# Designed miniproteins, single chains, continued (4): the designs that were tried, part 11

Each design is a single chain, and the fold is of that chain. pLDDT is the mean over its residues in the fold that is shown.

## One batch from the design tools (miniprotein)

Design m12376
Fold by ESMFold2-Fast:
Structure m12376 (fold): chain A 115 residues (1-115)
Amino acid sequence: PVLTASGGGTVKEGGSLTLTAKSSEPLSSFSVVGWFREKPGELLEFVASISGDGSKTRFAPEFEGRATISQDVANNTAYLNLNNLKVEDTAVYYPFAVSGTRLVFGEGTELTVVK
């Protein structure tokens, strides 16, 4: 499976932005789809996920109440909406999907948050 990432860019602190991941396969074929991020000089960290059937969402504690994740099943697309962005949210964001025992990453999308 291939995940095609879009969104990203430069946003002012306190702003919002939507990241998009389009799948080459139905989202229901995955157990979960979501995002990790890599901050400059740091390891990959989990951001958010949604189950392939859309019934369950999970968020990292720092994103509780300031992120939403959703699906457009007809277009095989997942959306991560990030709100109230902080300078510390500056990172490369990678969409991921899990199929069986396989973890698949899409290309990174750069998000830069400025004061």
Scores: mean pLDDT 86

Design m12377
Fold by ESMFold2-Fast:
Parts: structure tokens; sequence; C-alpha cells
Structure m12377 (fold): chain A 103 residues (1-103)
């Protein structure tokens, strides 16, 4: 279900952001970035599947914030994973916004 994917993405994004804040090391940042990327992918998938646009947007926002937190926490590998997560989250937000405008 698109709505289930959106909610799972939001939860995963929040977990990733918390991991990035607590760890402040390269390993935690890398793990947080990977979780953020997964959350962003799920959020984008939910938006494309035509679920609730508001839930998809919320999921994308959580993934984007997780990616930003991971980028702040980590070194080179963490920053790379975080950038992927942030990009996926931004894409999900765009997809959800575009779908809402179509009605």
Amino acid sequence: SANEEARRAEELGREAAELARKGKDDESAKEAGLKAAEAGGLAANAAEAGGDPEEARRAGEAALEAGKAAAEAGGKEGAKAAAAGAAAGAGALFAAELQERRK
C-alpha cells in the first residue's frame, strides 16, 4: 500500500535523523545516510503510486531532514550516503507536490 510505504519511510527517516544526531562519527553518519536513502526511495515510490499526497510529502520531508543530519555528522563516506538520502527525499517531495497539483 502506498500509504503504508509512506508511513514506513517517515519512521525510517526519523530513525536515521536520530542516529546521526547521537553518533557524530563516520560509522553512524554512513548508517544514517543509508537509512535516509532507503526512506527517500520508499517516499518517492509512495508518491508515484498515488496514495495520500500529504503522507508522501511528510515522508519525503523526514528523509530529506535525515540526509541533512547525516551530512552534518559524518566524514567522506557518511557525507556521500547522506547526499543520496537528501536527493531521494527532495525527489519524493517534488513528486508529492506535483501529484497534488494534478488533483
Scores: mean pLDDT 69

Design m12378
Fold by ESMFold2-Fast:
Structure m12378 (fold): chain A 91 residues (1-91)
Amino acid sequence: SEEALKLYQEGLKLYKEGKYEEAVKKYEEAIEILEKDENQRLLLANAYTNLGEALIKLGKYEEAIEAYEKALAIDPEHEKAKIKLEEAKKL
């Protein structure tokens, strides 16, 4: 949906501004909408991947790993999620 894409983009902007807690909330709001729509799987995988990156910035490593694993369950070929998951496991 356009609403989910907007929330995802707001999360990206907040992340770039260093507002990681706010970025997490926007990604979680986007994910809640996207999980109900099977036609937006790529955006859902991207949202989980970026949620993981924001969680790493907050020191929430276990939650970040879960987010990356969720992204890979949706899109097993998601290159960024694969790389970020392996990095997070070494923290």
Scores: mean pLDDT 90

Design m12379
Fold by ESMFold2-Fast:
Structure m12379 (fold): chain A 63 residues (1-63)
Amino acid sequence: SETEEKIKKLKEEIKKIREEINELFLQASAETDPAKRAAILAEILELGKRLKELEEEIKKLEE
């Protein structure tokens, strides 16, 4: 169904965002400059917000 295709695309996007967040956490752990580390953590926070919205969208589609 069209709903199944949408859910699949949302799950692929979630997977990409999770991989990006993991990569950014590794970068933050290696970063010695506090300002640069703070910028990476801010990017992680923004990606986390998008991740939550995508997960909520899947939940609505599965209702």
Scores: mean pLDDT 87

Design m12380
Fold by ESMFold2-Fast:
Structure m12380 (fold): chain A 63 residues (1-63)
Amino acid sequence: SAEAYTARGKELFAQGRLEEALREYEAALVLDPNHAEAWRNAGEVLEAMGRHEQAARMYALAE
């Protein structure tokens, strides 16, 4: 489920596994494009990766 992928992404992000966390959030969003938490969390990972413009786009989609 989208929730399961989002939970896995959070675990990976906490471990500093940024690219793996992003892939899990992307999987969540393939299943549920309206999953606002996954959009926000993808933005946070992108910020941590220094990809600030992409992060801003993810935050906008979290509406």
Scores: mean pLDDT 86

Design m12381
Fold by ESMFold2-Fast:
Structure m12381 (fold): chain A 79 residues (1-79)
Amino acid sequence: KESLEKLAKIYEERGKKGDIVSAEVAANLYEKLGSMGDKEAARKAAEIYRKLADFYESQGRTKLAEEYRKKADELEAKA
């Protein structure tokens, strides 16, 4: 529990500094925490997925952006 939360926060911080892979890892970790009943973690995962979608859309990666938007919407609906 606590170690997974700490790991998610570390990758979130790296993602905020521009490491897109770390942002993806943070989103996946928060999504797992959300599936375990942590509604706040589910909301954080959704927020990161929306930022990833915006980034990939700006890079012309439209299909990947749509996949991340759908994932964020699903997490937000369950929160």
Scores: mean pLDDT 82

Design m12382
Fold by ESMFold2-Fast:
Structure m12382 (fold): chain A 60 residues (1-60)
Amino acid sequence: MPGLYRAVKDVETDSPAILSFKKGDILEVLKEYEDGMAEARSLKTGKVGLVGMDYLEKIE
């Protein structure tokens, strides 16, 4: 479900398609895909990329 999520772990990657972030970073999920991947924007950096939903916890 689109919305605001908090990263539960650090992700660092050399791939330009995959979003890098640190544990505790807030991400805006823009589009969720059927395989558990999503397109998200980092609120800290403004970068957009793919992220695994299992790395994210929804903010209430």
Scores: mean pLDDT 79

Design m12383
Fold by ESMFold2-Fast:
Structure m12383 (fold): chain A 85 residues (1-85)
Amino acid sequence: SSEENLAKALKHIEEAIKALKEGDLITAGDHMALAAVEVANSTNEKAKKEVLKELEKAGEALSNGDIEKALEYLEKAKKILEENV
């Protein structure tokens, strides 16, 4: 279901945040990618667009080595998902 996809995305974002706080950028990137796949399979178009936008910004911050900005965007994505699950 769409709700199940968003719940799985939320779990992956929580794991990505944990990995970044522990300095594990590879694990964080893997979970961000998995979260994006789950969100892309949701039929909640508003939540999908908002979460994917924050994940794109987080990925760009991560590629630039800006861990604090990546965490900020992931926390925003987490909040959007919590409001839609």
Scores: mean pLDDT 88

Design m12384
Fold by ESMFold2-Fast:
Structure m12384 (fold): chain A 76 residues (1-76)
Amino acid sequence: MLSREEAIQLARELAKKLGLTDEEIRIAVAVANSGDLETARRAAELYPRAGRVGLIAVLYMHGRKEEADRVLAELL
């Protein structure tokens, strides 16, 4: 289970590796910083890549590894 700080760092690193813009990286980090599953799920609907990156980080924070791994696979 990731801490909020670890989740924020994961979102930043993953967004950069996927070639997201600075704005998209900020969105992904903001979603991860919220730590809230409902917020993260809504963000994933509104922001196709940036929101999903944030959702992956939040899912790992909540110990939902299998769901996080599935969302990650969809982005790769």
Scores: mean pLDDT 87

Design m12385
Fold by ESMFold2-Fast:
Structure m12385 (fold): chain A 62 residues (1-62)
Amino acid sequence: DYAEKAEELYKQGRYEESVKYAKKALEIDPHDRRALFTLIRSLQELGKLDEAQKVASKVVVE
């Protein structure tokens, strides 16, 4: 599961790899909330705040 792998990479501080796997998970399921939240958090850690906000706009529930 790409979303699970993205979350594991995020916990390890491997934010760039976490972004890659979260994006792959979203290619399979665009509504995967785990992948969406992991992507937002990883982008914030990388300082890509504009991209993180754009992704966050797709999440209507916290």
Scores: mean pLDDT 78

Design m12386
Fold by ESMFold2-Fast:
Parts: sequence; C-alpha cells; structure tokens
Structure m12386 (fold): chain A 117 residues (1-117)
Amino acid sequence: SRWTELARALAEIFRRAAREGLSEAELAARLRELLGEFYGVPPEEITPDDIYEVLREVLRRADPDAQEELEEAFAALLRARAGASDDVVRLILIELRDDPALEAELRAAAARARAAV
C-alpha cells in the first residue's frame, strides 16, 4: 500500500540520518521533501502537523513489517545520536504530543536502542 511504501521511505531517511550524521534541520528538510512528493505539494507547504498526521497514519495503515523497519531505523538514529538524541527525540515528540500511542511506540524504540548499546 502507499502507507507501507511511505513507512519504508521514512525508515530509509532515518537510517541515512543515522549513517551520515544529518543535522536536525537536514533531517526535517528530507522529511518535508518526502511528504511533499507523497502529497504532491511543495516541501515548503509541509507543516509539523502534516508530519505528525503522516506518522500516525503510517503506524495505523502500514504493514507490520514496514512498521518494524521504521522502528528499527528510528532506534538506529537514536543510537547514532547518543548524548544529542534527547533534542531529536524531543522535537519528534513535540510534533507527536497529542498521540500517546505513537509517542509510546517511539519511546519504546528509543529504549530498545539505548538498551542494545
């Protein structure tokens, strides 16, 4: 489905952010570019609320395997940013603050990443 494809594309962005050491601004820019392509709008029109809604829909509509890939990629990002990870996690959670289920799953992925060190 389009949601499963989006989940895998998001996972790839998080893996690249971890591997290449992308800044918070560079990560946000890549997320806006992906979502702009997905919705057929300019990246500049993608709001934080749009990112929040997409992550929420991906968790609800993507295949479980793609959700797991996204969680693993997010865990890798948090592991790569150990020490600075709280700022990245905080920004993601600020955008997701109104969805406790999504927040809980992202926090669980973060906890697994930190425990695996």
Scores: mean pLDDT 69

Design m12387
Fold by ESMFold2-Fast:
Structure m12387 (fold): chain A 65 residues (1-65)
Amino acid sequence: MVEEVKKDIEELLKKAKEAKNPSERASYFTAAVLLGIGYALETDDPEEREEILELVKKAMEEFEK
């Protein structure tokens, strides 16, 4: 269910932001991105895919700046 996956991604991103060292932050951020991409590859719903990929894209832009 896309909403559960979104919650899991958001929780991982929150942990990444709260991480006190760069390695921990990178690990949580990578886990969030991989979870999002994995779900996008498995879902047959183009709306769910776009929603998850947009969340991942926004997170990547936020963490690379």
Scores: mean pLDDT 79

Design m12388
Fold by ESMFold2-Fast:
Structure m12388 (fold): chain A 84 residues (1-84)
Amino acid sequence: MVTDAEIKRGVADIYLGIGNLLYEKGDYEGAAQTFLKAAELYVEAGDYRGAAIAYRNSAIAFEKLGKTEEAERLRQKADELEAK
């Protein structure tokens, strides 16, 4: 039996992979947004560690775009999720 949480985590894993591919291609805007989608799905699935990883990857992509404040907010959110 596949649960809604298992489906969301699986889809989040796919988005995490797509985000990594976009980042390696230099599409930092696409990577940042794709990692945020992965993080949202991980949170909905209760996978706070997965969400923290995705938020940190999005923060790295935002740094490449010069969006330092956005990157810092995402790292703080990741740290808060890992504390759960």
Scores: mean pLDDT 87

Design m12389
Fold by ESMFold2-Fast:
Structure m12389 (fold): chain A 78 residues (1-78)
Amino acid sequence: SEETLEELEKLKKEKEELEKELEELEKEIEELKKEFEKNPSRETAARLTAETIRKIGLRYEIELLDKKIEELEKKIAE
């Protein structure tokens, strides 16, 4: 149905937004790793840990959305 297609499109857009946020976060983590490697500090270590936890959270949200998208795509394919 058209309603199911609209719901699918909305979920796909939400997933794209979270994937973009994850890409930005991964770049931040890489920069923090380089900073930590050059000058190890408790401050940089704490930031790296916090960003790593945030990355885990984002990946979990993306996985949940991906599962919902797959369920809806299967309903459309039937």
Scores: mean pLDDT 86

Design m12390
Fold by ESMFold2-Fast:
Structure m12390 (fold): chain A 63 residues (1-63)
Amino acid sequence: SMADEVRRLALEKGASEELAEELALIVRMAGDPITAAILVRELLRAKGLPELAEEVERYLTSL
């Protein structure tokens, strides 16, 4: 699923397990890839993780 893939991607990039689960939850709650991409991007940028934000946004917008 989109949520599982986002979780996996975050963990591969060194995100904490807590952050990876939070991102997966946001993706599930958003219900669509565009909304998910916007929410995840803003959260990760706010946390100072712009590279992870770009990678997750790229994945979600490629669906």
Scores: mean pLDDT 85

Design m12391
Fold by ESMFold2-Fast:
Structure m12391 (fold): chain A 60 residues (1-60)
Amino acid sequence: MLKEAEELKKKGEEYEKQGNYLEAMRLYGKAAQLAREAGDEELEKESIENAGESLRKHKE
């Protein structure tokens, strides 16, 4: 699970770089869920913050 959460976060970063903030938000959300299941509070918090930032950029 933890490796999958990290991979999803990296994919979210890739979509964010291409300007696809909606897809990035979805990937970060999934990463946060998997990080929570793995007990990685830091990765969960980072993924939630990245999802929120992507949503903010999508609305701008």
Scores: mean pLDDT 81

Design m12392
Fold by ESMFold2-Fast:
Structure m12392 (fold): chain A 64 residues (1-64)
Amino acid sequence: SLEELVKLVEEAIQKAPSADGYTALGILYKQLGDHERAKEYFEQALALDPNNEKAKKNLKELEE
């Protein structure tokens, strides 16, 4: 389920923060309809790696 996947990615981020991990959380929260949390996670991903293409694209889609 999406909720179980969120928990797994959150646990991975707690141990080793990464831009890809934050991007994955953003995508999962977007799928759950929580666009505010999704935006925060995409912004955190870009803070770690400003060149993360997936985070940039998802953030732009969210800001319509």
Scores: mean pLDDT 85

Design m12393
Fold by ESMFold2-Fast:
Formats: structure tokens, sequence, C-alpha cells
Structure m12393 (fold): chain A 72 residues (1-72)
């Protein structure tokens, strides 16, 4: 379980970094896709092993997604 959570978190961070790269290029649609994928992975991790840090990250990703939707 703990190892599965770690893998999901690493994958989520990777998607967030791709989202940042898309934002730097001004590609809000591409950024939205990557942050949405990061959210899905983090929600799966939190479902397996709930933590405040994972919930805080979910809240951050949800806010970022809503901000990006306003730019499209």
Amino acid sequence: MKEEVRKLVIQSVGESLRGVAALLDGDYEEALKHYQDALDLTEKANALDPSKDLQDYIDFLKKKIEELKKKI
C-alpha cells in the first residue's frame, strides 16, 4: 500500500511538471490536461492512504484547474 501510494505521487508530480512546462509555453489546454491527470493520480493515492499532505495537494490542483479553465 505505502509503495503504491509513493508511485502514484511520483507520477502525479511528473504530470504537474508537464503542466508547468505547458504553462510556460502559454498552452493552457495542454496544462489543464496535465493538471487533471495529476489530480486523478493524487486522488487515487489519497483513497489508498489518506493524509493531510495529499488532501492539501488535491486542493491545490483543483484550484489550479479552475484558474486554467477561466483562461480557455
Scores: mean pLDDT 85

Design m12394
Fold by ESMFold2-Fast:
Structure m12394 (fold): chain A 56 residues (1-56)
Amino acid sequence: SLREEAERARQKALEAKKQGKVDEAISYFTEAARLYARAGDPAGAARVGKEIADLL
């Protein structure tokens, strides 16, 4: 499902963040936010938006 794809993208973003790969993490979080929005999950999209903001 789109929500499961969003969760996978978010996991990749968290892994990239843990490795200090900030640009890669932002890219994966952006993908996750798009997938959460498409899945009709505004709370998931908002959470990822905050995670992106915390990297800036």
Scores: mean pLDDT 87

Design m12395
Fold by ESMFold2-Fast:
Structure m12395 (fold): chain A 82 residues (1-82)
Amino acid sequence: SSAAADARVRALIPLLSDPDPAVRRAAAEEIGRIAREHGDQISAETREAAVAALKPVAETDPDVLVREAAAGALHALGAALF
């Protein structure tokens, strides 16, 4: 297992609630990147936590680019569930 990739995703989750939309977007994009490049190294528990945090962001965030980044991250995390 990769403790680094898993820990990085967990550290990014609270940034999805940052008051700055640039920070929320960057956090969602980085979660998506880690899921695409290192999805096999993300634990089921971390993946579940990331999906739970990203769903409301993708559905309700006031910034369209943040919603798109969160949707992309959700797609990448869904592919990793195979």
Scores: mean pLDDT 85

Design m12396
Fold by ESMFold2-Fast:
Structure m12396 (fold): chain A 116 residues (1-116)
Amino acid sequence: MKKYKVKIELEVTLADGRRYRYTEEFEIEAESLEDLVNKVIDRVLALLEKRFGAKLEIVDRTIAKTEESEDKVKYTATVRARLPDLGLEAVLTLEIEFDKKKNEVTVRARALLRPA
């Protein structure tokens, strides 16, 4: 497995307009770029669960490669989820950029939470 440095920036917006920003940095091992993207999404979901103290129920997840060049690959992911314990639904949009030369991943995630 290759080791990758990952930086996550997660912005959460509530229905009342309150915003929270969370940042996490870590290293992760992955067997492939697809494995890396899936593991990164799972870490963003875990960060949201940890920060809100509630379990996510995943409704739907879509991942698309949006850009590939010699030096970088970009993915966009959309995750629809519920937080049943809080009576909320969540829509997460993730922009995942992999720097091929540095083996670094930057994740910009936005979560919109509203009453279910």
Scores: mean pLDDT 86

Design m12397
Fold by ESMFold2-Fast:
Order: C-alpha cells, then structure tokens, then sequence
Structure m12397 (fold): chain A 78 residues (1-78)
C-alpha cells in the first residue's frame, strides 16, 4: 500500500517526481561510497514517491525498485 508523505502533498506532481529523482541521485552517491544502508533509505523514499505519483508499473518506478533490490542483495551477501 503506497502512502505519500504529508510533506509532499502540497507539491505539484512534477515537483514530487523531481524530489524522487534527487533522492535517487543521493542514493547513487551513497552507493558509490559503499554506504548500503543509507543508499537503501534514499531509494525507499524515492520509490514511495514514484509509486504514489507515477504508479507501480512506470519505468522510473521499476528502475528505482531494481536499484533498491540490487543494494539489498549486496548487503545480505557482504
């Protein structure tokens, strides 16, 4: 069940997607640093926004979900 954070409810859909893109970028940077837990947190936040705004089947939503799963797998097998 997708719940949009209250802080994003006053933003336009385009601004919400832009915030999600910023969170994905932050996650990518943390992943480069080997900070898997922090990267997962940022990707999870981005995924929730993208699911709420674009839907579960949108390419951007799916791409973010794949990144989250890849980082989770790396954490388990490290």
Amino acid sequence: MVELPEEYRDLSPEEQVKKAEELVKKGDELLKQGKYDEALEEYEKALRILEAVLGETHPRTISTAVKLLEVAVKKVFS
Scores: mean pLDDT 78

Design m12398
Fold by ESMFold2-Fast:
Structure m12398 (fold): chain A 101 residues (1-101)
Amino acid sequence: NPEKVIENIKKRLEEEGRYDLIKLLEKQLEQGVDPQLVASVFGMAIQQNLSVEETEELFKKVLEKYKEIKEKHPDLSDEEHILLALAYVEMEELGLPYPTD
């Protein structure tokens, strides 16, 4: 249930006092971004204590990678596309070798 996923992440943001991120989250949802992708990115933002600007940058990187993976691997589920996009962005930020096709 996408609504429950978003409800849970909003609750976590409120508990952390991150009202700035709640506003950004709502903006992304209004723009039609997938709720599961939104929840996953904001989960990382909470864990890494990212700023609004850093979270926006993370969204851009994840969305770009998600699109690339979706086009290269149309056989995978949308959930798998999201997880791979997140993993690739995390590997890039850590300076680890990028997985090949």
Scores: mean pLDDT 77

Design m12399
Fold by ESMFold2-Fast:
Structure m12399 (fold): chain A 60 residues (1-60)
Amino acid sequence: MEKVALYAQQASVTERKGILAALQALLRGYSDEEAIQKAVEAGVSRETAERIVKLVKEDL
């Protein structure tokens, strides 16, 4: 959680929405691909969503 929290402090509002969407999906047992898709739906690019999902998984 600390790495994601540090990233979130410097992230845009859209990136923070992506982090929340990815975290919620992973905590609910969704796949990495579903978590990426939820972050993209929040408004981030697929590349940013993939990075966010990786960071969230490292903190879990």
Scores: mean pLDDT 76

Design m12400
Fold by ESMFold2-Fast:
Structure m12400 (fold): chain A 100 residues (1-100)
Amino acid sequence: SSLLEKALEILDELEREVPFISVLPDKEVFPDVDKIVPNPMSLGEIKEAIESGELKTIEEVIEQLDRLLENVKKLYPEDSPLRKLAEEKIEKAKEKLRKL
């Protein structure tokens, strides 16, 4: 749908603003990532799920962004600049998605 095409544009902007969430966490940096985040996900995987038709609604896309943000919160401490950036930009992306 045209709404999902607009969602992809919003997620492309989010990826440019927050590049570290584009890929799964590096296991060399986070050796216990599979224990901390048993079902890891990336913004890239969310975009692929939209393109493949696995995610069909804006509400489903927002739910995946909420899950991605929870994963970031589990891996990064509250004072992390990367976590603060992800929190700010993901919330802005969710707001843009809700306005579609």
Scores: mean pLDDT 84

Design m12401
Fold by ESMFold2-Fast:
Structure m12401 (fold): chain A 92 residues (1-92)
Amino acid sequence: SEATVQEIISMLELAKEDGGKVEVSADGGTVTIKISGLSPKTITAIALRGIGLDLDGVPVKVEIKGDTVTITIGGLSDEEVQAILDAHESLK
């Protein structure tokens, strides 16, 4: 949904503001976002947003390993995947 895409873009913006390294990959209707070099506060903020999407029924998995957050989002349309990839490129 548009709300899902906007929430994902918000996570990318938070990561950029904190100086994190963001890597985005897509495989069909699944997007994987790996963010490293984040502060604990920003990791918590991003993780809570991902959990919020999962609780709203979006297929989201959030994994935290040290200073790295990996977010896997499924069930996306081709247009939603492209919007996320375009947002990532614009945030470089």
Scores: mean pLDDT 81

Design m12402
Fold by ESMFold2-Fast:
Structure m12402 (fold): chain A 62 residues (1-62)
Amino acid sequence: MEEARKLAEEYEKLADEFEKNGDYVKASQAYFNAALAYRRAGDEEKADEALQKAIDAGVKGS
């Protein structure tokens, strides 16, 4: 569980970097991976937050 949460945090950092660079497609993918990792860690609230960020980034990149 600890490793999954750490992985999710790393994906969020990567996604934030892509978003700052205007790469919304990669940001969306990274946020989605963070959501999956949070779900694996049992953190449904953070998984939902990351999923919402993935959707928002995907809309900007379309």
Scores: mean pLDDT 83

Design m12403
Fold by ESMFold2-Fast:
Structure m12403 (fold): chain A 81 residues (1-81)
Amino acid sequence: KESDLQIAIQLLEEAIRALERGDLESARNLVERAIEAAKEALGEDHPAVKLLEEALEAVERGDAEKAIELLREAIRLLKEE
């Protein structure tokens, strides 16, 4: 659904801001919520959802730079829907 897609994008933009200020816990929670919204909008097999799952792994291991890269790529794909 379009509303779920917009929610996912907004949550991911907030997650990037959290990562930029070193707040890994908030970023993890925001990415988890964005994954749920993206799955509702596009289905679990969508490439954007897989990128978000990879970004969550990066956040969980403390790799903020890689997480931001993956989140920006996911946002790009989501905006093309």
Scores: mean pLDDT 85

Design m12404
Fold by ESMFold2-Fast:
Structure m12404 (fold): chain A 106 residues (1-106)
Amino acid sequence: SADEARLAAIRAAVAEQEAAMLTLARRWPTMSAEERARAAAQVRAILETLRLVIDLLLAEGHEAEARELARRLIATADELLALLTDEEVRAALEELRAWAEEVVAA
């Protein structure tokens, strides 16, 4: 159906953004301070976008899909927290993880 195709496209886009953050995190130890600042800003922007996507799915009544994406986000956040040392990004990840846990529990 059109809804199934749209949800599949959203899942694929979310997976691509999660992969992008993990790629930045893998490069983090070899980055200059300037490169780290840009990577940190990009990770924060992606996290804000992913939160908006999950909120949109919840607002549309796609609760099961939203919870599935929230569970994936928790796993990705845990991996990013192990790799990233930037205090502001770590705080954003911890806030996102706590919010995602609430989505999963609802």
Scores: mean pLDDT 89

Design m12405
Fold by ESMFold2-Fast:
Structure m12405 (fold): chain A 64 residues (1-64)
Amino acid sequence: SEELIRKELLKLLYEIVANSSRFIAERLEKAGRLELAEKERKVAEELEKRVEELRKEIEKLKKE
């Protein structure tokens, strides 16, 4: 279904951005930019939660 495809694409996008934010946070931390690193970690955490929500919705749609 179109909704399933849309949610799978959205999940993929959030996963990519979350992984990028975690990578950026690690680099910022190594550079001593602790405040910026914390900000990027929070972005990654929020997106990871949205990925988990989408994963559950996708599983439900596949069963229905």
Scores: mean pLDDT 87

Design m12407
Fold by ESMFold2-Fast:
Structure m12407 (fold): chain A 84 residues (1-84)
Amino acid sequence: FEEIYRQAEEVNEKKQKAIDHIKKALELSTDPEVQKHLQEALTALENGDYDTAIEHLQKALDLATNPEVRKHIEEALKLVEEIK
């Protein structure tokens, strides 16, 4: 019970940190295509669809040119990949 609870708590912490990074990337990004993929990644992540979240984060990263936006997307991507 405690072991399962601890693992679920760690997953939830990584999920929240990833959500925070996506929100920061959205605040800093001015590119509508990057914002669209970040919003779709945020929705997928909130629904527990990690595969869809990873796909949209990768697309946002490919399109993003701002280094600060890219860093937040990269950090979110690492956190979501660690959940899997």
Scores: mean pLDDT 82

Design m12408
Fold by ESMFold2-Fast:
Structure m12408 (fold): chain A 77 residues (1-77)
Amino acid sequence: MEEELDREVRRALAEIYLAIGKLDMQKGDYEGAVEAYEKAVEIDPDNAEAWRGLAEAYQKLGDTEKAEEYRKKAESV
C-alpha cells in the first residue's frame, strides 16, 4: 500500500533527522541542530520531541523568541 509505505519512509526520515539534531546538540553545533530538527518537523509536524529540540537549539543560539514559539509548538502536538 503506497500510503503505508510513504508513512513508514517519512517516519524513518524524521527519526534520522531527529537523531542528527540530537548529535549536533551534543557536539555544540546548535546551527546544525536547528537545520536537522527543522527537517524532522517538516517531515513529521506531530513530532513533539523535534519541536522541543528546535526550542532548545534556538535557546542555545540566543533566539529566545523562537525558542518560546517552538516550545509552545511542542506542547500543542
Scores: mean pLDDT 82

Design m12409
Fold by ESMFold2-Fast:
Structure m12409 (fold): chain A 59 residues (1-59)
Amino acid sequence: SEAEREARRARNREVGEELAEKGRAGAPGLPGLAREIADKLIEIGDELEKELEEEKKKK
């Protein structure tokens, strides 16, 4: 549903923000890892959104 997709996007944003906070509190270089992880999470989110759209079309 639309609400479920919105919730997933909001969750991904929150996780990304939390990782960035932890990166800043950690050792130098961690913020770079947090950025890469955030980018990966966005890619995964997009993939899941496509899967959900396909699931809808199956029904």
Scores: mean pLDDT 68

Design m12410
Fold by ESMFold2-Fast:
Structure m12410 (fold): chain A 68 residues (1-68)
Amino acid sequence: EKEELKKKLLEKIGEILRLIGEIYELELKLKSAEGEEKERLEEEIERLKKELEELKKEMKEIDKKLDE
C-alpha cells in the first residue's frame, strides 16, 4: 500500500513538472504577445495554474496517507 502511494506521488510530481513546463513556455510567448493573442495566452496560463493547484492538492492527500 505505501509503495503504491509512493508510485502515485511520483506520477503526480511528473504531471506537475509537465504543467510547470507548459506554463513557462506560454509565459515566454506572452512576453512577445499583443492584443487578442496576449489575452488568449493569459487565459490559458490561468487555466493551467488552476490545474497545477489541483494536482498539488492531490499530492498533499497522498502525502497525508503516507503519514498514516
Scores: mean pLDDT 81

Design m12411
Fold by ESMFold2-Fast:
Structure m12411 (fold): chain A 110 residues (1-110)
Amino acid sequence: ANKLTQPSSVSVNEGESVTITATGDASTIGSNNVYWFKQWPGKEKELIIYNNSKLVKGVPSRYSGSVSGTTASLTISNVKAEDSATYYVSAYDNKAKKWVWGEGTQLTVS
């Protein structure tokens, strides 16, 4: 399938840390840089992390990204209510010769 795998939902308590993981293969995350997007209800997707681990200007420093092998991780420390959103991962696929996406992870902050 020309898709990245991520969990459909994750829950976390305000003030704690959460990690959202995405799994690809050697032609996707294993070979290319990863991008993370945040989408609030009724809004377009906004880029928050690029090139695996770099924060977009204006994104809180509580956000971080990392990659290990074919797995990408988005970590949010000291989670706030504003972090409740759907998070999407994307990477280029060398075999499909196109960008592929995860189906989104809904983060619920309690």
Scores: mean pLDDT 89

